# Designed miniproteins, single chains, continued (4): the designs that were tried, part 88

Each design is a single chain, and the fold is of that chain. pLDDT is the mean over its residues in the fold that is shown.

## One batch from the design tools (miniprotein)

Design m15045
Fold by ESMFold2-Fast:
Structure m15045 (fold): chain A 100 residues (1-100)
Amino acid sequence: SIDELLKELGKVLGEIVEQLNALGLGAEAARLLELYSEIVSAYKNKDYEKAIELLEEMIELLEEILARNPDLPEDFKRLVERAIELLKELKEKLEEIKKK
């Protein structure tokens, strides 16, 4: 379900945020938490268009973090890639709901 995917995303983002703060990327960590809160709020308000836009912003931010920091630990890169996968799955499910 979307609620289960949002829960799993929140858990993975928590781990990413902790690692980003340790790496001195606190601004990126803060933006991820802000985006996650906004996504959850948009979804609860049934504003699926806004939720989809915010999911896309988070995907772009995570892809930028990977691109700008090629020497990041492989375990951290795998966490970011998992978050991107979860975000893409959420986006697809919300787009399906919007079409109905």
Scores: mean pLDDT 88

Design m15046
Fold by ESMFold2-Fast:
Structure m15046 (fold): chain A 75 residues (1-75)
Amino acid sequence: SEEEEKLLAEAEAKLTDEEIKKAMELFGIESEEDARRYVATLKVQRELLEELRDKYDYNEAAYERVKKVVEELEA
């Protein structure tokens, strides 16, 4: 979707080197580019699921799983 593509691009632009390195170590990702895309995707998914949860009471379990992973990366 256009909105998802925009959110992914914005998330990638905001990533720190520390977040990318941590993702490479935690998930066994060998490529910085792949780690960047992976972390950006998780952050976008957390935001989208949070919005759906808050507005529509939708898929709380999926939100909690993604939120936990992103919080571990941000710590």
Scores: mean pLDDT 77

Design m15047
Fold by ESMFold2-Fast:
Structure m15047 (fold): chain A 55 residues (1-55)
Amino acid sequence: GKVGERLNEILSGLSPQSRMSAVGAYMQALGQGKSSEEAVKVGEEAGRLQEENEA
């Protein structure tokens, strides 16, 4: 779906470690009852922060 396409685009731009961080944050947000759209944003932010920490 549209949410899956957006998540895949975000992940394809990240390092393997940042992808793991993004996916983990996304799954955790879903487990906390956040919407798919909110979970994708949480994952995107976590991936970005991990990428910055590796630089």
Scores: mean pLDDT 78

Design m15048
Fold by ESMFold2-Fast:
Structure m15048 (fold): chain A 84 residues (1-84)
Amino acid sequence: SLVPPPPLSAEARRAEAVYRELYRLTIEEGASEEEVLAWLERHREDPVAARLAEIMRLVREGREEEARRLAEELEAWLREAFAA
């Protein structure tokens, strides 16, 4: 029998849901950056969606160093959320 995988945390499940919808919008439906940003801003109550929206806004404004720092913070949070 296969050993069942450990259950994801609530934070990891929420992050996975956001990234699953982004994959669907971008890869499967071909959504534009503007459509993706609009979707993320409608879901800003989710911390992952809020941070991704802010990163995209900073990139659009040419604030690449600030966007990079926020992206690194999000990546660190995701690594912690998905850690067993």
Scores: mean pLDDT 77

Design m15049
Fold by ESMFold2-Fast:
Formats: C-alpha cells, sequence, structure tokens
Structure m15049 (fold): chain A 87 residues (1-87)
C-alpha cells in the first residue's frame, strides 16, 4: 500500500500525470491520496477523476473528496448529493 502511494507521488512530482492516474486506479485508497494531492495542486480536473473513480469503488474518502471538489467549483448541490451517498 505505502509503496504504491510513494510511486504515484513520484509520478505526479515528475509531471507524469497519466501514468500516476493509471497506477492510482488500481487501489481506491491510493486514488484518494493522489486525488487529494492533485486537489492541493489546483488540478481539479484530475482530482475529480480519481475521487469519482474511488467513490465508484466504494471509497467513503472518495465520496467526501468528490463533494469537496464540487463545492470548490461552486457546485454546492452536487457536493451535497455526493456526500449523501457516503451515508
Amino acid sequence: IGEKSAEVSRLISQGKLEEAIELAKKDPDVAVSAASTLYLMGRLDLALELAKWAAEQGSVGGLVLLGIIYDKQGKTKEAQEWIKKAL
């Protein structure tokens, strides 16, 4: 688990975003960590993609992060709908 997260972080830092996303989509916990990093970097498009994928895999962290990203975009209604799915 930790090794995959470290590899994804390395790929993001090198600008290899497509490779990072592909690797992250093999583990929902890794995908949530990667999406959080991308969100902090201002890459809302990629953060949304990974958070949505993790949520679809049943990750509560993915559902919560997806809600945060939609709220950041001013889409409060969509944010509330995704947070409700975590309940």
Scores: mean pLDDT 78

Design m15050
Fold by ESMFold2-Fast:
Structure m15050 (fold): chain A 113 residues (1-113)
Amino acid sequence: SLKEKIRERVKENAEELLKFIDDLEAQGKSPAEILLEVLNFLVTGKREDVSGYGPATQATALAFLAHYLDLETSGYAIDLLRKAAEGTISREELDKVAEPMLKDLRKKLEELA
């Protein structure tokens, strides 16, 4: 399953993913953009610029990431999906949710490395 594939890639690539996050932060990427590029890598195995994706697409992707990695963000993920469907989510609002998610992901990767 996609969830199993994502979890396996996280375990096998924890150190590489931490370096990837550091590189994206050095490029000035937002927390939401960083998480989206990490998710794209975990799904496709490729590093690609995802800055062209709109807030609704980013919110949906972050909700899937939280679910697949068992981040303690189930309530936030549901709220993100609702706001994305309503077209009410802004990039600033997305980053406020993404920032603690990125911190949680980074901690999880550091525990695996």
Scores: mean pLDDT 76

Design m15051
Fold by ESMFold2-Fast:
Structure m15051 (fold): chain A 121 residues (1-121)
Amino acid sequence: DLVVQNGLKALINIAGELLGEEGARLLKEVLDKLSDEEKRLLLKLLQDTPVDKILAVADELVAQGKKRLAVALLLSTALILGFLGYNDKAVELAQRALEIAEQIGDENAIKLAQMIIDKFG
């Protein structure tokens, strides 16, 4: 799906701009663990979800057992917000992503969340 591939590349490029090559690599590793259906749903949620509802949507995904998708949503939104200068909200979302990433043992997501917190906190 060209739209999905282009959307994911845009997120990886934002991670690279903010956190360098390591940040881009870590986000790619996080996204690569998602199914094709989850990748499409991630981009739809990023388009359709108001920023103020992102935490509630992520918590609903966790309740549904979709913890990897919740982490990807939180980290992707945190990177977009950090890119736009909304540092406090980026840190808040990255802190929630860190908590969930630790529960599932996703070392790449843990490291990426910590890099976002360190840069914007």
Scores: mean pLDDT 92

Design m15052
Fold by ESMFold2-Fast:
Structure m15052 (fold): chain A 77 residues (1-77)
Amino acid sequence: MPQVTATPSTVGPSGSSATVTVTNSGPVDGAATIYGSDGSKIQGTTESGTVLTSDENGGLTVPVAAGATVTVKVTVL
């Protein structure tokens, strides 16, 4: 099972932005979920330029390859 950590895992308040570091220390590909504070919608952009949008529950899923670290710029909508 992949061991994936997002720091921070929650971003807020609404209208703010933060850089989130997601690390996968496991031997298989995985993902971490980031949430906006107070259920706010969030949008993230990876270093590769991939745009991610939170689901209806406010969760933004960030895929991370085995042993990799990715940085996501998260904006709270």
Scores: mean pLDDT 77

Design m15053
Fold by ESMFold2-Fast:
Structure m15053 (fold): chain A 74 residues (1-74)
Amino acid sequence: SMEELRKKAEEAKEYAEKLAEELAKKNGLSDAQMHQIKDMIRKELEDLVKNGEPIPSKEEIEKYVKKLVELVKQ
């Protein structure tokens, strides 16, 4: 249902943002870089919900967040 999709998206967002904060601290990222990562996460999840696409697993979220951290570090 749409309600289940929204719940999964919210849980995914909270998990991803927590990971982004932890990895940003470990990698010495600025507040601006951390907010950039969070913005990308939120937009991706919003698009998935809007299009009725499946919400990624915690493992997929971890891979995605790690990729974003490496992207902003460069």
Scores: mean pLDDT 83

Design m15054
Fold by ESMFold2-Fast:
Structure m15054 (fold): chain A 85 residues (1-85)
Amino acid sequence: AQELLAAGEEGKEEHVEPLLEVLRNSTDLADKLAAARALGRIGDKRAIEPLKEFAETEKLTDDEAEIVREALLTLVNPDYEKPAP
């Protein structure tokens, strides 16, 4: 029960590969942004390069760029904390 809760919040490294597939292969920007957020939560450094490439190659709005930036900050700076409610 608690293992399921922890996996849901932090994610497992096994989820990284499907999310990286979305970033690499999806043509839908919304799917890529959702994958970027999930990759940031998982914290696997394998996502850093794909997320940087995504941010540089896509024509992102400020809001969309913020999603990718937050994911990257979580990955490159593990001490980065988002305000919790």
Scores: mean pLDDT 68

Design m15055
Fold by ESMFold2-Fast:
Structure m15055 (fold): chain A 57 residues (1-57)
Amino acid sequence: MLTEEEREKMAEAARRGALEAGGDEEQAKNAYKATLEGKTPEEAQRKGVGEVVKAGE
């Protein structure tokens, strides 16, 4: 695992990368959270979609 500081930097880079690739704010936020939790972007997208549905979309 990365150090906490490295993990945060990678999470921020993932978030910015998603936005620069034309992703929306939710994709950017999911990429950020996934990186902080050590998950893949794919896992982050599944989790985010599930939570949105549960929260009343």
Scores: mean pLDDT 63

Design m15056
Fold by ESMFold2-Fast:
Structure m15056 (fold): chain A 68 residues (1-68)
Amino acid sequence: SMRDIDNLLDTADTLMKRVKENPDDRALIQAAIDTLKLILRTLKDNKAPQSVIDYIEEKLREVEKVLK
């Protein structure tokens, strides 16, 4: 449902905020990456709009850059 998508987006935004507040916490960043990958898979499996999928893929790339 649209509400479930909104909840997943809110979770992703909260994870991004925590990563930005704790850029040296490698365990937190890895947990955020793993959770964003699960969100992305859930959105793809439920055929979410491409714009939503693209948004989460962008956030995942942003977090992965912090580890490199």
Scores: mean pLDDT 84

Design m15057
Fold by ESMFold2-Fast:
Structure m15057 (fold): chain A 96 residues (1-96)
Amino acid sequence: EQVALDAEGLRRLVALPEEEIKKINEIITEQLRRFQAALDADPHLTPEEKANLATAFGLDLIAEVYRAVAEGLSLEEIKKRLEQLVDDYLADVRAR
């Protein structure tokens, strides 16, 4: 099921208008910057922990984009889902 959703996400992504792809890339870039800024501001994380968190977040972010596109979500819904992913990651970091 996950493999089928990822394949559908890729198929839908390549069929999207160039302008929508550009907007998705802008949302991804904004959320990556927001996450990195929060990691850089955290004095309790080691450089290794920051690198590991950035890698894990990047992988989850790509998976979430494919899933959202496969579900046929709007740009606003994709943005909201990615914003929530950042908030959830930061909450988990702060709980430690």
Scores: mean pLDDT 78

Design m15058
Fold by ESMFold2-Fast:
Structure m15058 (fold): chain A 99 residues (1-99)
Amino acid sequence: DEEEKRKKEYEEGIKLVEERAREALARLERAGAAEMAERLERGTEAILRILRLKKEGKEEEITEEELELAREGSGLMALVDAGRLTEEAWREALERGRE
């Protein structure tokens, strides 16, 4: 059943996002990047809400605000993966995104 397989994939995706966000948050906290850590928490919550809505087939309930928060969270996780653990690197990335 493709629907059951899709729901399972979203459940596994949720767990992976939670684990990745937990690791990224710990790295930012150790680096003293408190503002980035707060934004990552908000972005992670949005990503998890979107995944839950998609799992339930309620994609139409996803808001533009949640999508924006999710993009920010994903961007922050990418910066952490690249070792860019400073608020300066984050602000530079935000400025480039507004070109």
Scores: mean pLDDT 79

Design m15059
Fold by ESMFold2-Fast:
Parts: C-alpha cells; structure tokens; sequence
Structure m15059 (fold): chain A 71 residues (1-71)
C-alpha cells in the first residue's frame, strides 16, 4: 500500500514537472519527465491495474514531447 502510494506520487510529480517543462518550451526535459511518470505508473499498474491507463497517457505525452524536441 505505501509502495503504491509512493509510485503514484512519483508519477504525479513527474507529470507536473513534464507539463512545466512544456510550458517553458523545453521538450527534451518534458520528454524525460513524462517518461519517468510512465515508468512510475507502469510499476503502480503491477500492483493495481487501474494505473495502466495513466501509464499509457504519460507515455503518449512523452512520445509527443520527444517528437517536438526533434522538430
């Protein structure tokens, strides 16, 4: 239970930082943070499958930020 809470908090923190980096136009750091969120939510999903959707959404945001960083 505590491990799940920690993973979810890490994912939420990384998502917030990713959004902040996007606001600053730093798509490389946005990618890194959204990827971190996806990894944390994926680990949370191994404990509680309801986090699988959050992991997928974070991965999509990471992929979009990566594409913008490369353009």
Amino acid sequence: TQRLQLLVQQGESAEKMGKKMEELGNYQLAYNNYQGAADSYQQAATIDPKYEQKAKEAQQKADQARQKALS
Scores: mean pLDDT 89

Design m15060
Fold by ESMFold2-Fast:
Structure m15060 (fold): chain A 67 residues (1-67)
Amino acid sequence: MSKEEEIELAKKLLEEDPTDVDLAILLLKLEYNLSNKELAEHFEVSEATVSKHIKKAKAKIKEIVAK
């Protein structure tokens, strides 16, 4: 899946559930080309927390694409 396809799917899913923090963090990373460290500093969380959110968001996208 391309970065652009992943961004569009994340946007669509976030429109359906605006409270999905996993997808919101993934979308910010992809659109603004932010590192996990930059996101961690911005949200005042650990890099491990950011990585966990991104992993969950990517898993959600893969489940939808696999269907």
Scores: mean pLDDT 80

Design m15061
Fold by ESMFold2-Fast:
Structure m15061 (fold): chain A 95 residues (1-95)
Amino acid sequence: MTMEELKEEIERFKTPELEKLEEKLDEKYEKLINKLKEKGISDELIKEIEKELEEEKLKVLHEYIVVKKGGPNAEEARKKVEGILDVLENLIEEL
């Protein structure tokens, strides 16, 4: 699936819960980027990291849609979403 196809799928399945997850990810990404800037990371590297975080956000939102659809992959998708949020929180705390 292309990044554009992922965006279209996310827009199609947009719910209040998905919007809350997106807002939570955006808040954590903003905190991470601000911490990296405070550490003196170059603007060029920050821009590359922001691009990678945008791609990761789309993947996380898509995994959440898999959770909402149910079925055999739902539990694994839920664990992936929770794991990414935990990794982001720990990384922000360590910086």
Scores: mean pLDDT 76

Design m15062
Fold by ESMFold2-Fast:
Structure m15062 (fold): chain A 65 residues (1-65)
Amino acid sequence: SAEEAGQLIRMVAIAWEDGSSVRLKERDGVKVLETDSKSEKAVERMREEARRAGEFSGEKIELEV
C-alpha cells in the first residue's frame, strides 16, 4: 500500500542519515528488513517504522541487525 511504502522509505532515510543501509528481504511470506546500523537509537527508530508498516498492511515486518 502507499502507506506501507511511505514507512519503508522513512526507514531507508533513517539508515541513510545514520550512515548505514537497510535491505528488504522476504522469507516464507514474511518481510524482513536487514540493517548494518551500529546505532541503537537508529535501530529503534527503524524498528518502530517497521511495526507501523506492518500494522497498515496487516503483515508482520521484522527488523534484523
Scores: mean pLDDT 72

Design m15063
Fold by ESMFold2-Fast:
Order: sequence, then structure tokens, then C-alpha cells
Structure m15063 (fold): chain A 56 residues (1-56)
Amino acid sequence: SELERLKEETERQGREAIAEAGRLGPELQRLTQQQVDGALALLEKRIEEAREEEEA
């Protein structure tokens, strides 16, 4: 699904963004980690909801 592809892309880009943020400083790295974690949690919830609707 498009949501699963978006999650995979977000994971890949998120890892790179966190690494780059770490080079700039620990505060930016923590903020970037929080944003990535939040985005992945929202995508996982939407994927789960979509699967429940399709299997109902």
C-alpha cells in the first residue's frame, strides 16, 4: 500500500536525518528523533486502521 511505502521511506530518510542532526548537535538530534518517531507512530496507526476497515 502507499502508506506502507511512505513508512519505509520515512524510516530511511529519518535515519539519515537523525545522523545529520547529530553532527550539528544533540538538541537537534533529539528533536529530529522525536519528529521521526511521531511520524512513524501516526503512519503505523493509519496502516492498522486501514487494515481493520479492509478486513471487516
Scores: mean pLDDT 80

Design m15064
Fold by ESMFold2-Fast:
Structure m15064 (fold): chain A 74 residues (1-74)
Amino acid sequence: MEGYDEIQKKIDELVSKGYSRTTAFYAVLIKGMLDSGLTEKQAKDAVVGYLTRFYSREEAEKIAEEALKLAKEE
């Protein structure tokens, strides 16, 4: 798919800027959701819902908030 190379490259660029690969990955995912017409709240809630399988609610919300901020800057 034509988007795969751009996604991978964008993750690597964010990591090179000092962001964690986890935050970079979810920032790219959130940007994709926003570009497809989801609201910021819908995109953030979707990522938090997934992350709560592996992290506490507080940690999941922190990761999702940082990722959303990065998605809006890129």
Scores: mean pLDDT 78

Design m15065
Fold by ESMFold2-Fast:
Structure m15065 (fold): chain A 58 residues (1-58)
Amino acid sequence: TAAARGAAASAHGGGGDAAAAERGMSTNDLQVGADAIRAATPGMTREQAEAAARAGGA
């Protein structure tokens, strides 16, 4: 439902799931990109790394 999607997006602090859906990236592609970004940027959360991977097209 729209209300449930809104709550989930708020809980994610930026809607990682929504951004992933908009880009059409697979979970595996996001995971690989996020891992690479986290390895280069210690202290970054998984959700931030996934957002960066989508932005960078990884």
Scores: mean pLDDT 61

Design m15066
Fold by ESMFold2-Fast:
Structure m15066 (fold): chain A 62 residues (1-62)
Amino acid sequence: MEKHNQGTQAYLDGDLETAARLYQELADQGDSFAAYQLSRVLDELGKTKESQEWRQKSEQLK
């Protein structure tokens, strides 16, 4: 729960690097919500291919 709040706050503050790092850590643990949020942050960073891959993965995780 704590890392989700920190990742969301970083995203709202425009700190996309910190948001991506926090969501990546949670997504690597199987968190589908974090994987979805990571895909959005990666798209904002211009990493469209990685964004699409994480979005697909988030759907597989539920």
Scores: mean pLDDT 77

Design m15067
Fold by ESMFold2-Fast:
Structure m15067 (fold): chain A 77 residues (1-77)
Amino acid sequence: MEELERELARLEEEARAAAEAGAPAEEIEELVRRAVEVARELLARRLADAPEEERAAALAELERRGEGLVEQGRALG
């Protein structure tokens, strides 16, 4: 669990640094995609005993936040 949390934090930092440096949208998208995958695994483990509906809602929220970051990267260039 802790390793996934560290990996997620690292990917989030890399994505932010890339966006601030004006990296291509493709690079930001790849970092965001990896971060979302790690976050999805973390959520699945964290909510293992939760109802499927609750897990689905949490995953949908993660995907929405990932899309927001990609759009932000495109807008900022």
Scores: mean pLDDT 73

Design m15068
Fold by ESMFold2-Fast:
Structure m15068 (fold): chain A 71 residues (1-71)
Amino acid sequence: MTPRQVQAKKLLLEMVNEIYDKGTEKGLSDDEINTIISEGVRYFSELLAENPDDLEGVREKTMKKIEELLK
């Protein structure tokens, strides 16, 4: 596994944990939380495939999308 792949996996795991924590705090169902996680993972993967050298930009854009889904 390349250093970038390790970093991308770590960022994705951190985002998944943040979605779970925020969703639980808001009283969302497991199904709603899983839907938001799935959308976040898809968005992250798509952006990373297009911008493999911009992990921070991909993370920021993904987190903004997640914040909108959690409103």
Scores: mean pLDDT 79

Design m15069
Fold by ESMFold2-Fast:
Structure m15069 (fold): chain A 78 residues (1-78)
Amino acid sequence: SEIEKARDEAWRKMAQTIEELTRDDPEALRSAQLMLSPSPSVSSAGALRLMEMSDDPKVSEAIKKGLEVMKKALEEAL
């Protein structure tokens, strides 16, 4: 459906944004890269790992910016 496509595209844009912003942190970068996996379990594990690192202000800011990108993508697609 159009909604499912918009959701998947928004998730991908969020994960790509987090990947770009976490380049200086190898562990956060790997977690963001896992979020881009076509496997739902691997993608979810990447997101969970990234959330566990959110005590780091740089990781927290990357997640926040990624969520803003996701929200904008959903608003523009729907």
Scores: mean pLDDT 84

Design m15070
Fold by ESMFold2-Fast:
Structure m15070 (fold): chain A 87 residues (1-87)
Amino acid sequence: SVEEVLRELRDRLRALYEDPNATREQAIAAVEETLRALEELLGPDHPLVRGVRQVLDIMRANPNASREQWRTLLGLVIAGLDEELAR
């Protein structure tokens, strides 16, 4: 179901968010996989898909981002998934 896929994606991102050893590269890869899954599931014009794409673009554009900075961006993706799951 859509709900099960969204929950799985959210849980994977939360695991990275909570992992003190997670890297920016791992976070970007996970957000890329999340975006791909959401585009297939919801379509490219869905507000959540557009938001995740914007976050991914920001993450990729800032190779010198601190852990706090890229975790904040990852947190926005998690929040978007939580909002969709609450519908």
Scores: mean pLDDT 88

Design m15071
Fold by ESMFold2-Fast:
Structure m15071 (fold): chain A 79 residues (1-79)
Amino acid sequence: SYLDQLAERYIRAGEQLLKLIEHNKKLKEQGDKKAEENLKQLERAAENMRDQILVMKKRLTNPDIIARLDKVLEKLDKA
C-alpha cells in the first residue's frame, strides 16, 4: 500500500539520520565544535521524525513494517 511504501521511506530516512548522529557524536568526542552544533540540529530532526513516525504508525496494519519502525523509534529515542 501507499502507507507501507511511505513507512519504508521513513525507516530508510531514520536509519540515515541515526548514522549521521553517530558520525557527529564521534567527531564531537574528538573536540569538533562543528559536530557539536550539527548534533543539536540532528537531535531536533530526530524529534520531528519520531513525531511523524508515531502519527504514521497509527494507520499501519503490516506487523513486519510496524516492528521495523519500532526499532527505528527505539534508536531515535536513545540518540
Scores: mean pLDDT 87

Design m15072
Fold by ESMFold2-Fast:
Structure m15072 (fold): chain A 78 residues (1-78)
Amino acid sequence: MEEEIQKLIDELGEFSREVSKRRRELWAKDPSSPENQEEIRELTLELLKKDLEFARFLGRDDQVKNIEERIKRLEEKR
């Protein structure tokens, strides 16, 4: 059980780091490009959704609410 939980935490952390790295690479390349802006938005949504899953797993209701509001705001930008 402990090893399985640690593996899940590591996988979630790795996913978050990879998505954040990709988003930073797009910002460094050309943040003004509509294509790059859209990809950054999608990557940010994926990261937030993963953070939401982790916050729910940890029972952090305040973080869950904040992340859900951020996801909604980003989805409304279209």
Scores: mean pLDDT 74

Design m15073
Fold by ESMFold2-Fast:
Structure m15073 (fold): chain A 65 residues (1-65)
Amino acid sequence: RTYVAVAKKDIVATKPDEISIKKGEKVLLIPTKDSDIVRVILLSTGRSGLLPLEVVIENLEVVEE
């Protein structure tokens, strides 16, 4: 199942498999096999990457489920 979320602040990728997101950006959140990792897709560009669940909880607000 996918969720739509909005970035509450800028997120800077710290690892090659992570994605940077700008404040106000809409993203799709897709659960992975690892419960601590979420796949993120930018709706504006279609770019995708991974983020730790902790970063998602702190920096993204789910708006559509």
Scores: mean pLDDT 78

Design m15074
Fold by ESMFold2-Fast:
Structure m15074 (fold): chain A 58 residues (1-58)
Amino acid sequence: SSELEKEVQELIDQLPEELRPAALRTYQQMRDEGYSDEEILEQLRHIRSHALQRAAAA
């Protein structure tokens, strides 16, 4: 859906550049494996939260 794609792009854009390819691959793999939109967004938000936590500690 366009809303999911927009939310995914916004989450990825908030990640450090080095983590963006891995996050995009995670999104694609979860879609291919039949995970729900909510599960995909939760996983990406978790990745973002962890990345921001590390950035704040630097």
Scores: mean pLDDT 79

Design m15075
Fold by ESMFold2-Fast:
Structure m15075 (fold): chain A 94 residues (1-94)
Amino acid sequence: SRADILANREAYRARLEEAARTLGKYGASRDGEKVLERLRVIAELAPYFAEVVQAHYPQIVAGLSLAGSYMPLSELEPLIRELVERAGLRALDA
């Protein structure tokens, strides 16, 4: 929740950085469950850590491109929409 994130900012920042850094690795290995887990973390935490998202933007986009080559759009679209709407990642608009 928002209250948990604000109370534990350092822990949540570390989770976001890990999710952004490892997204491409799991995208390339075709681990859909790990990809969805990372995307949910990024979507949830992006509004609170804009600088982390900006620093890892190329890795996030690359990971989404890899995932999109094998994962159904129905699994990815809700998370992509959250990233565009909440983090301002307009490059994800099709």
Scores: mean pLDDT 76

Design m15076
Fold by ESMFold2-Fast:
Structure m15076 (fold): chain A 69 residues (1-69)
Amino acid sequence: PSRAQIEEEIADAMRRMQVSVAKIMVERNGFEKALEYASTSEEAARVLLEAARRENAPQEHLDRLEEIV
């Protein structure tokens, strides 16, 4: 994929992930599912990490995402 394609995909994924990150802050099971998906794609991990930071997710969730990125 081109750089422009990756940037567009990241922006779109960030909007979708912001809704999911709100759930991650409340539900550990939601985070476990998101972590599994993030581990299959470095781009997904970066997007989820940025969204988690923006939503002030628990530090333990941020640490685990940073290990994948």
Scores: mean pLDDT 66

Design m15077
Fold by ESMFold2-Fast:
Structure m15077 (fold): chain A 82 residues (1-82)
Amino acid sequence: DTMTQIRRAHGYAVQARNYARRGDIDTAIRYLQQAIDDGQQGGISQQGIDLLQQARDYARRGDIDQAIRYVDQAIDIIRQQI
């Protein structure tokens, strides 16, 4: 069910943001990857996927402020599809 996958991707993106804010970056990256995987399967817009991938890449580089900014933008895009 694509809508269930979109809702899961949204939940994973929110968890990624929360863990990033807490400084648990490894867990945040894992949740971002789950959000990307479920989002692609659920048919989230390419803009939403691109924002999640940017957030993951910034988190991997240690740019946590940018990672949070990009995941917040992705959450807003994903929420529009729920």
Scores: mean pLDDT 90

Design m15078
Fold by ESMFold2-Fast:
Structure m15078 (fold): chain A 88 residues (1-88)
Amino acid sequence: MDEIVRPNEELKELLEGLGIFEEELTLSEVLEAIKLAIELFGVKDPADPNVYNVSNTPLGKLLGVDKVDLRDEEGLVEAILKHSELVE
């Protein structure tokens, strides 16, 4: 599952903050970048190492959530697609 996506301005700004300036990326590359952003901007939950608090961050605003489980790849992909166009 490696669809090419074009991030919208909000997602592109987040990716540029990570040093990613490509106009088009694979969905897998964007998912990997979002997971990295969660680890950089989020606060790791002490009870679960896969859960991060992203409330009151630009990432939390983009994803529309206060907490993210890195194992919920389906939820992360859905959020990415809401902020991207499929290039086919």
Scores: mean pLDDT 80

Design m15079
Fold by ESMFold2-Fast:
Structure m15079 (fold): chain A 71 residues (1-71)
Amino acid sequence: SAMEKEKLEAMIKAHQTVDGLPEARARFAAEAQLFAANATKSGETYTLSSGVKLTTSFDAAGTKIIKREAV
């Protein structure tokens, strides 16, 4: 959790400085990026602070796909 918090904070800062996003949008982008990087199994889910639900799946080639859904 501490390592993921530090990675999340670094990603938030990167989205603010590189992409010019305001803090809240940078946080949503960072949360989505961190989830996509860490998810290893089909059916893993994470709900962003924005209320968007992310779900991991894999295609027939084994490529990771992150499905986004408003909950």
Scores: mean pLDDT 78

Design m15080
Fold by ESMFold2-Fast:
Structure m15080 (fold): chain A 79 residues (1-79)
Amino acid sequence: DEEIERTRKEGEEMKRRIIEEAREEAEKRTEEARKTGTEEEAERVREEAEKELRRREAVGEASKELKVSGTRITLRIDS
């Protein structure tokens, strides 16, 4: 049980890293487009950045679940 908790915590940290990275990238892209592009381009970049952020949030969640599932299988192999 404690190993599952540790794995979950590690998964949460990994997930947070992925989300933070995606958020930073989204902000940078939006700022660049807003500063140098047209309003239409800024909107497209913002939508693309939101899509990428959502995608990375899903990847982070999946990575966390995969890690927890792997640990669970190891701990409950004959259960």
Scores: mean pLDDT 70

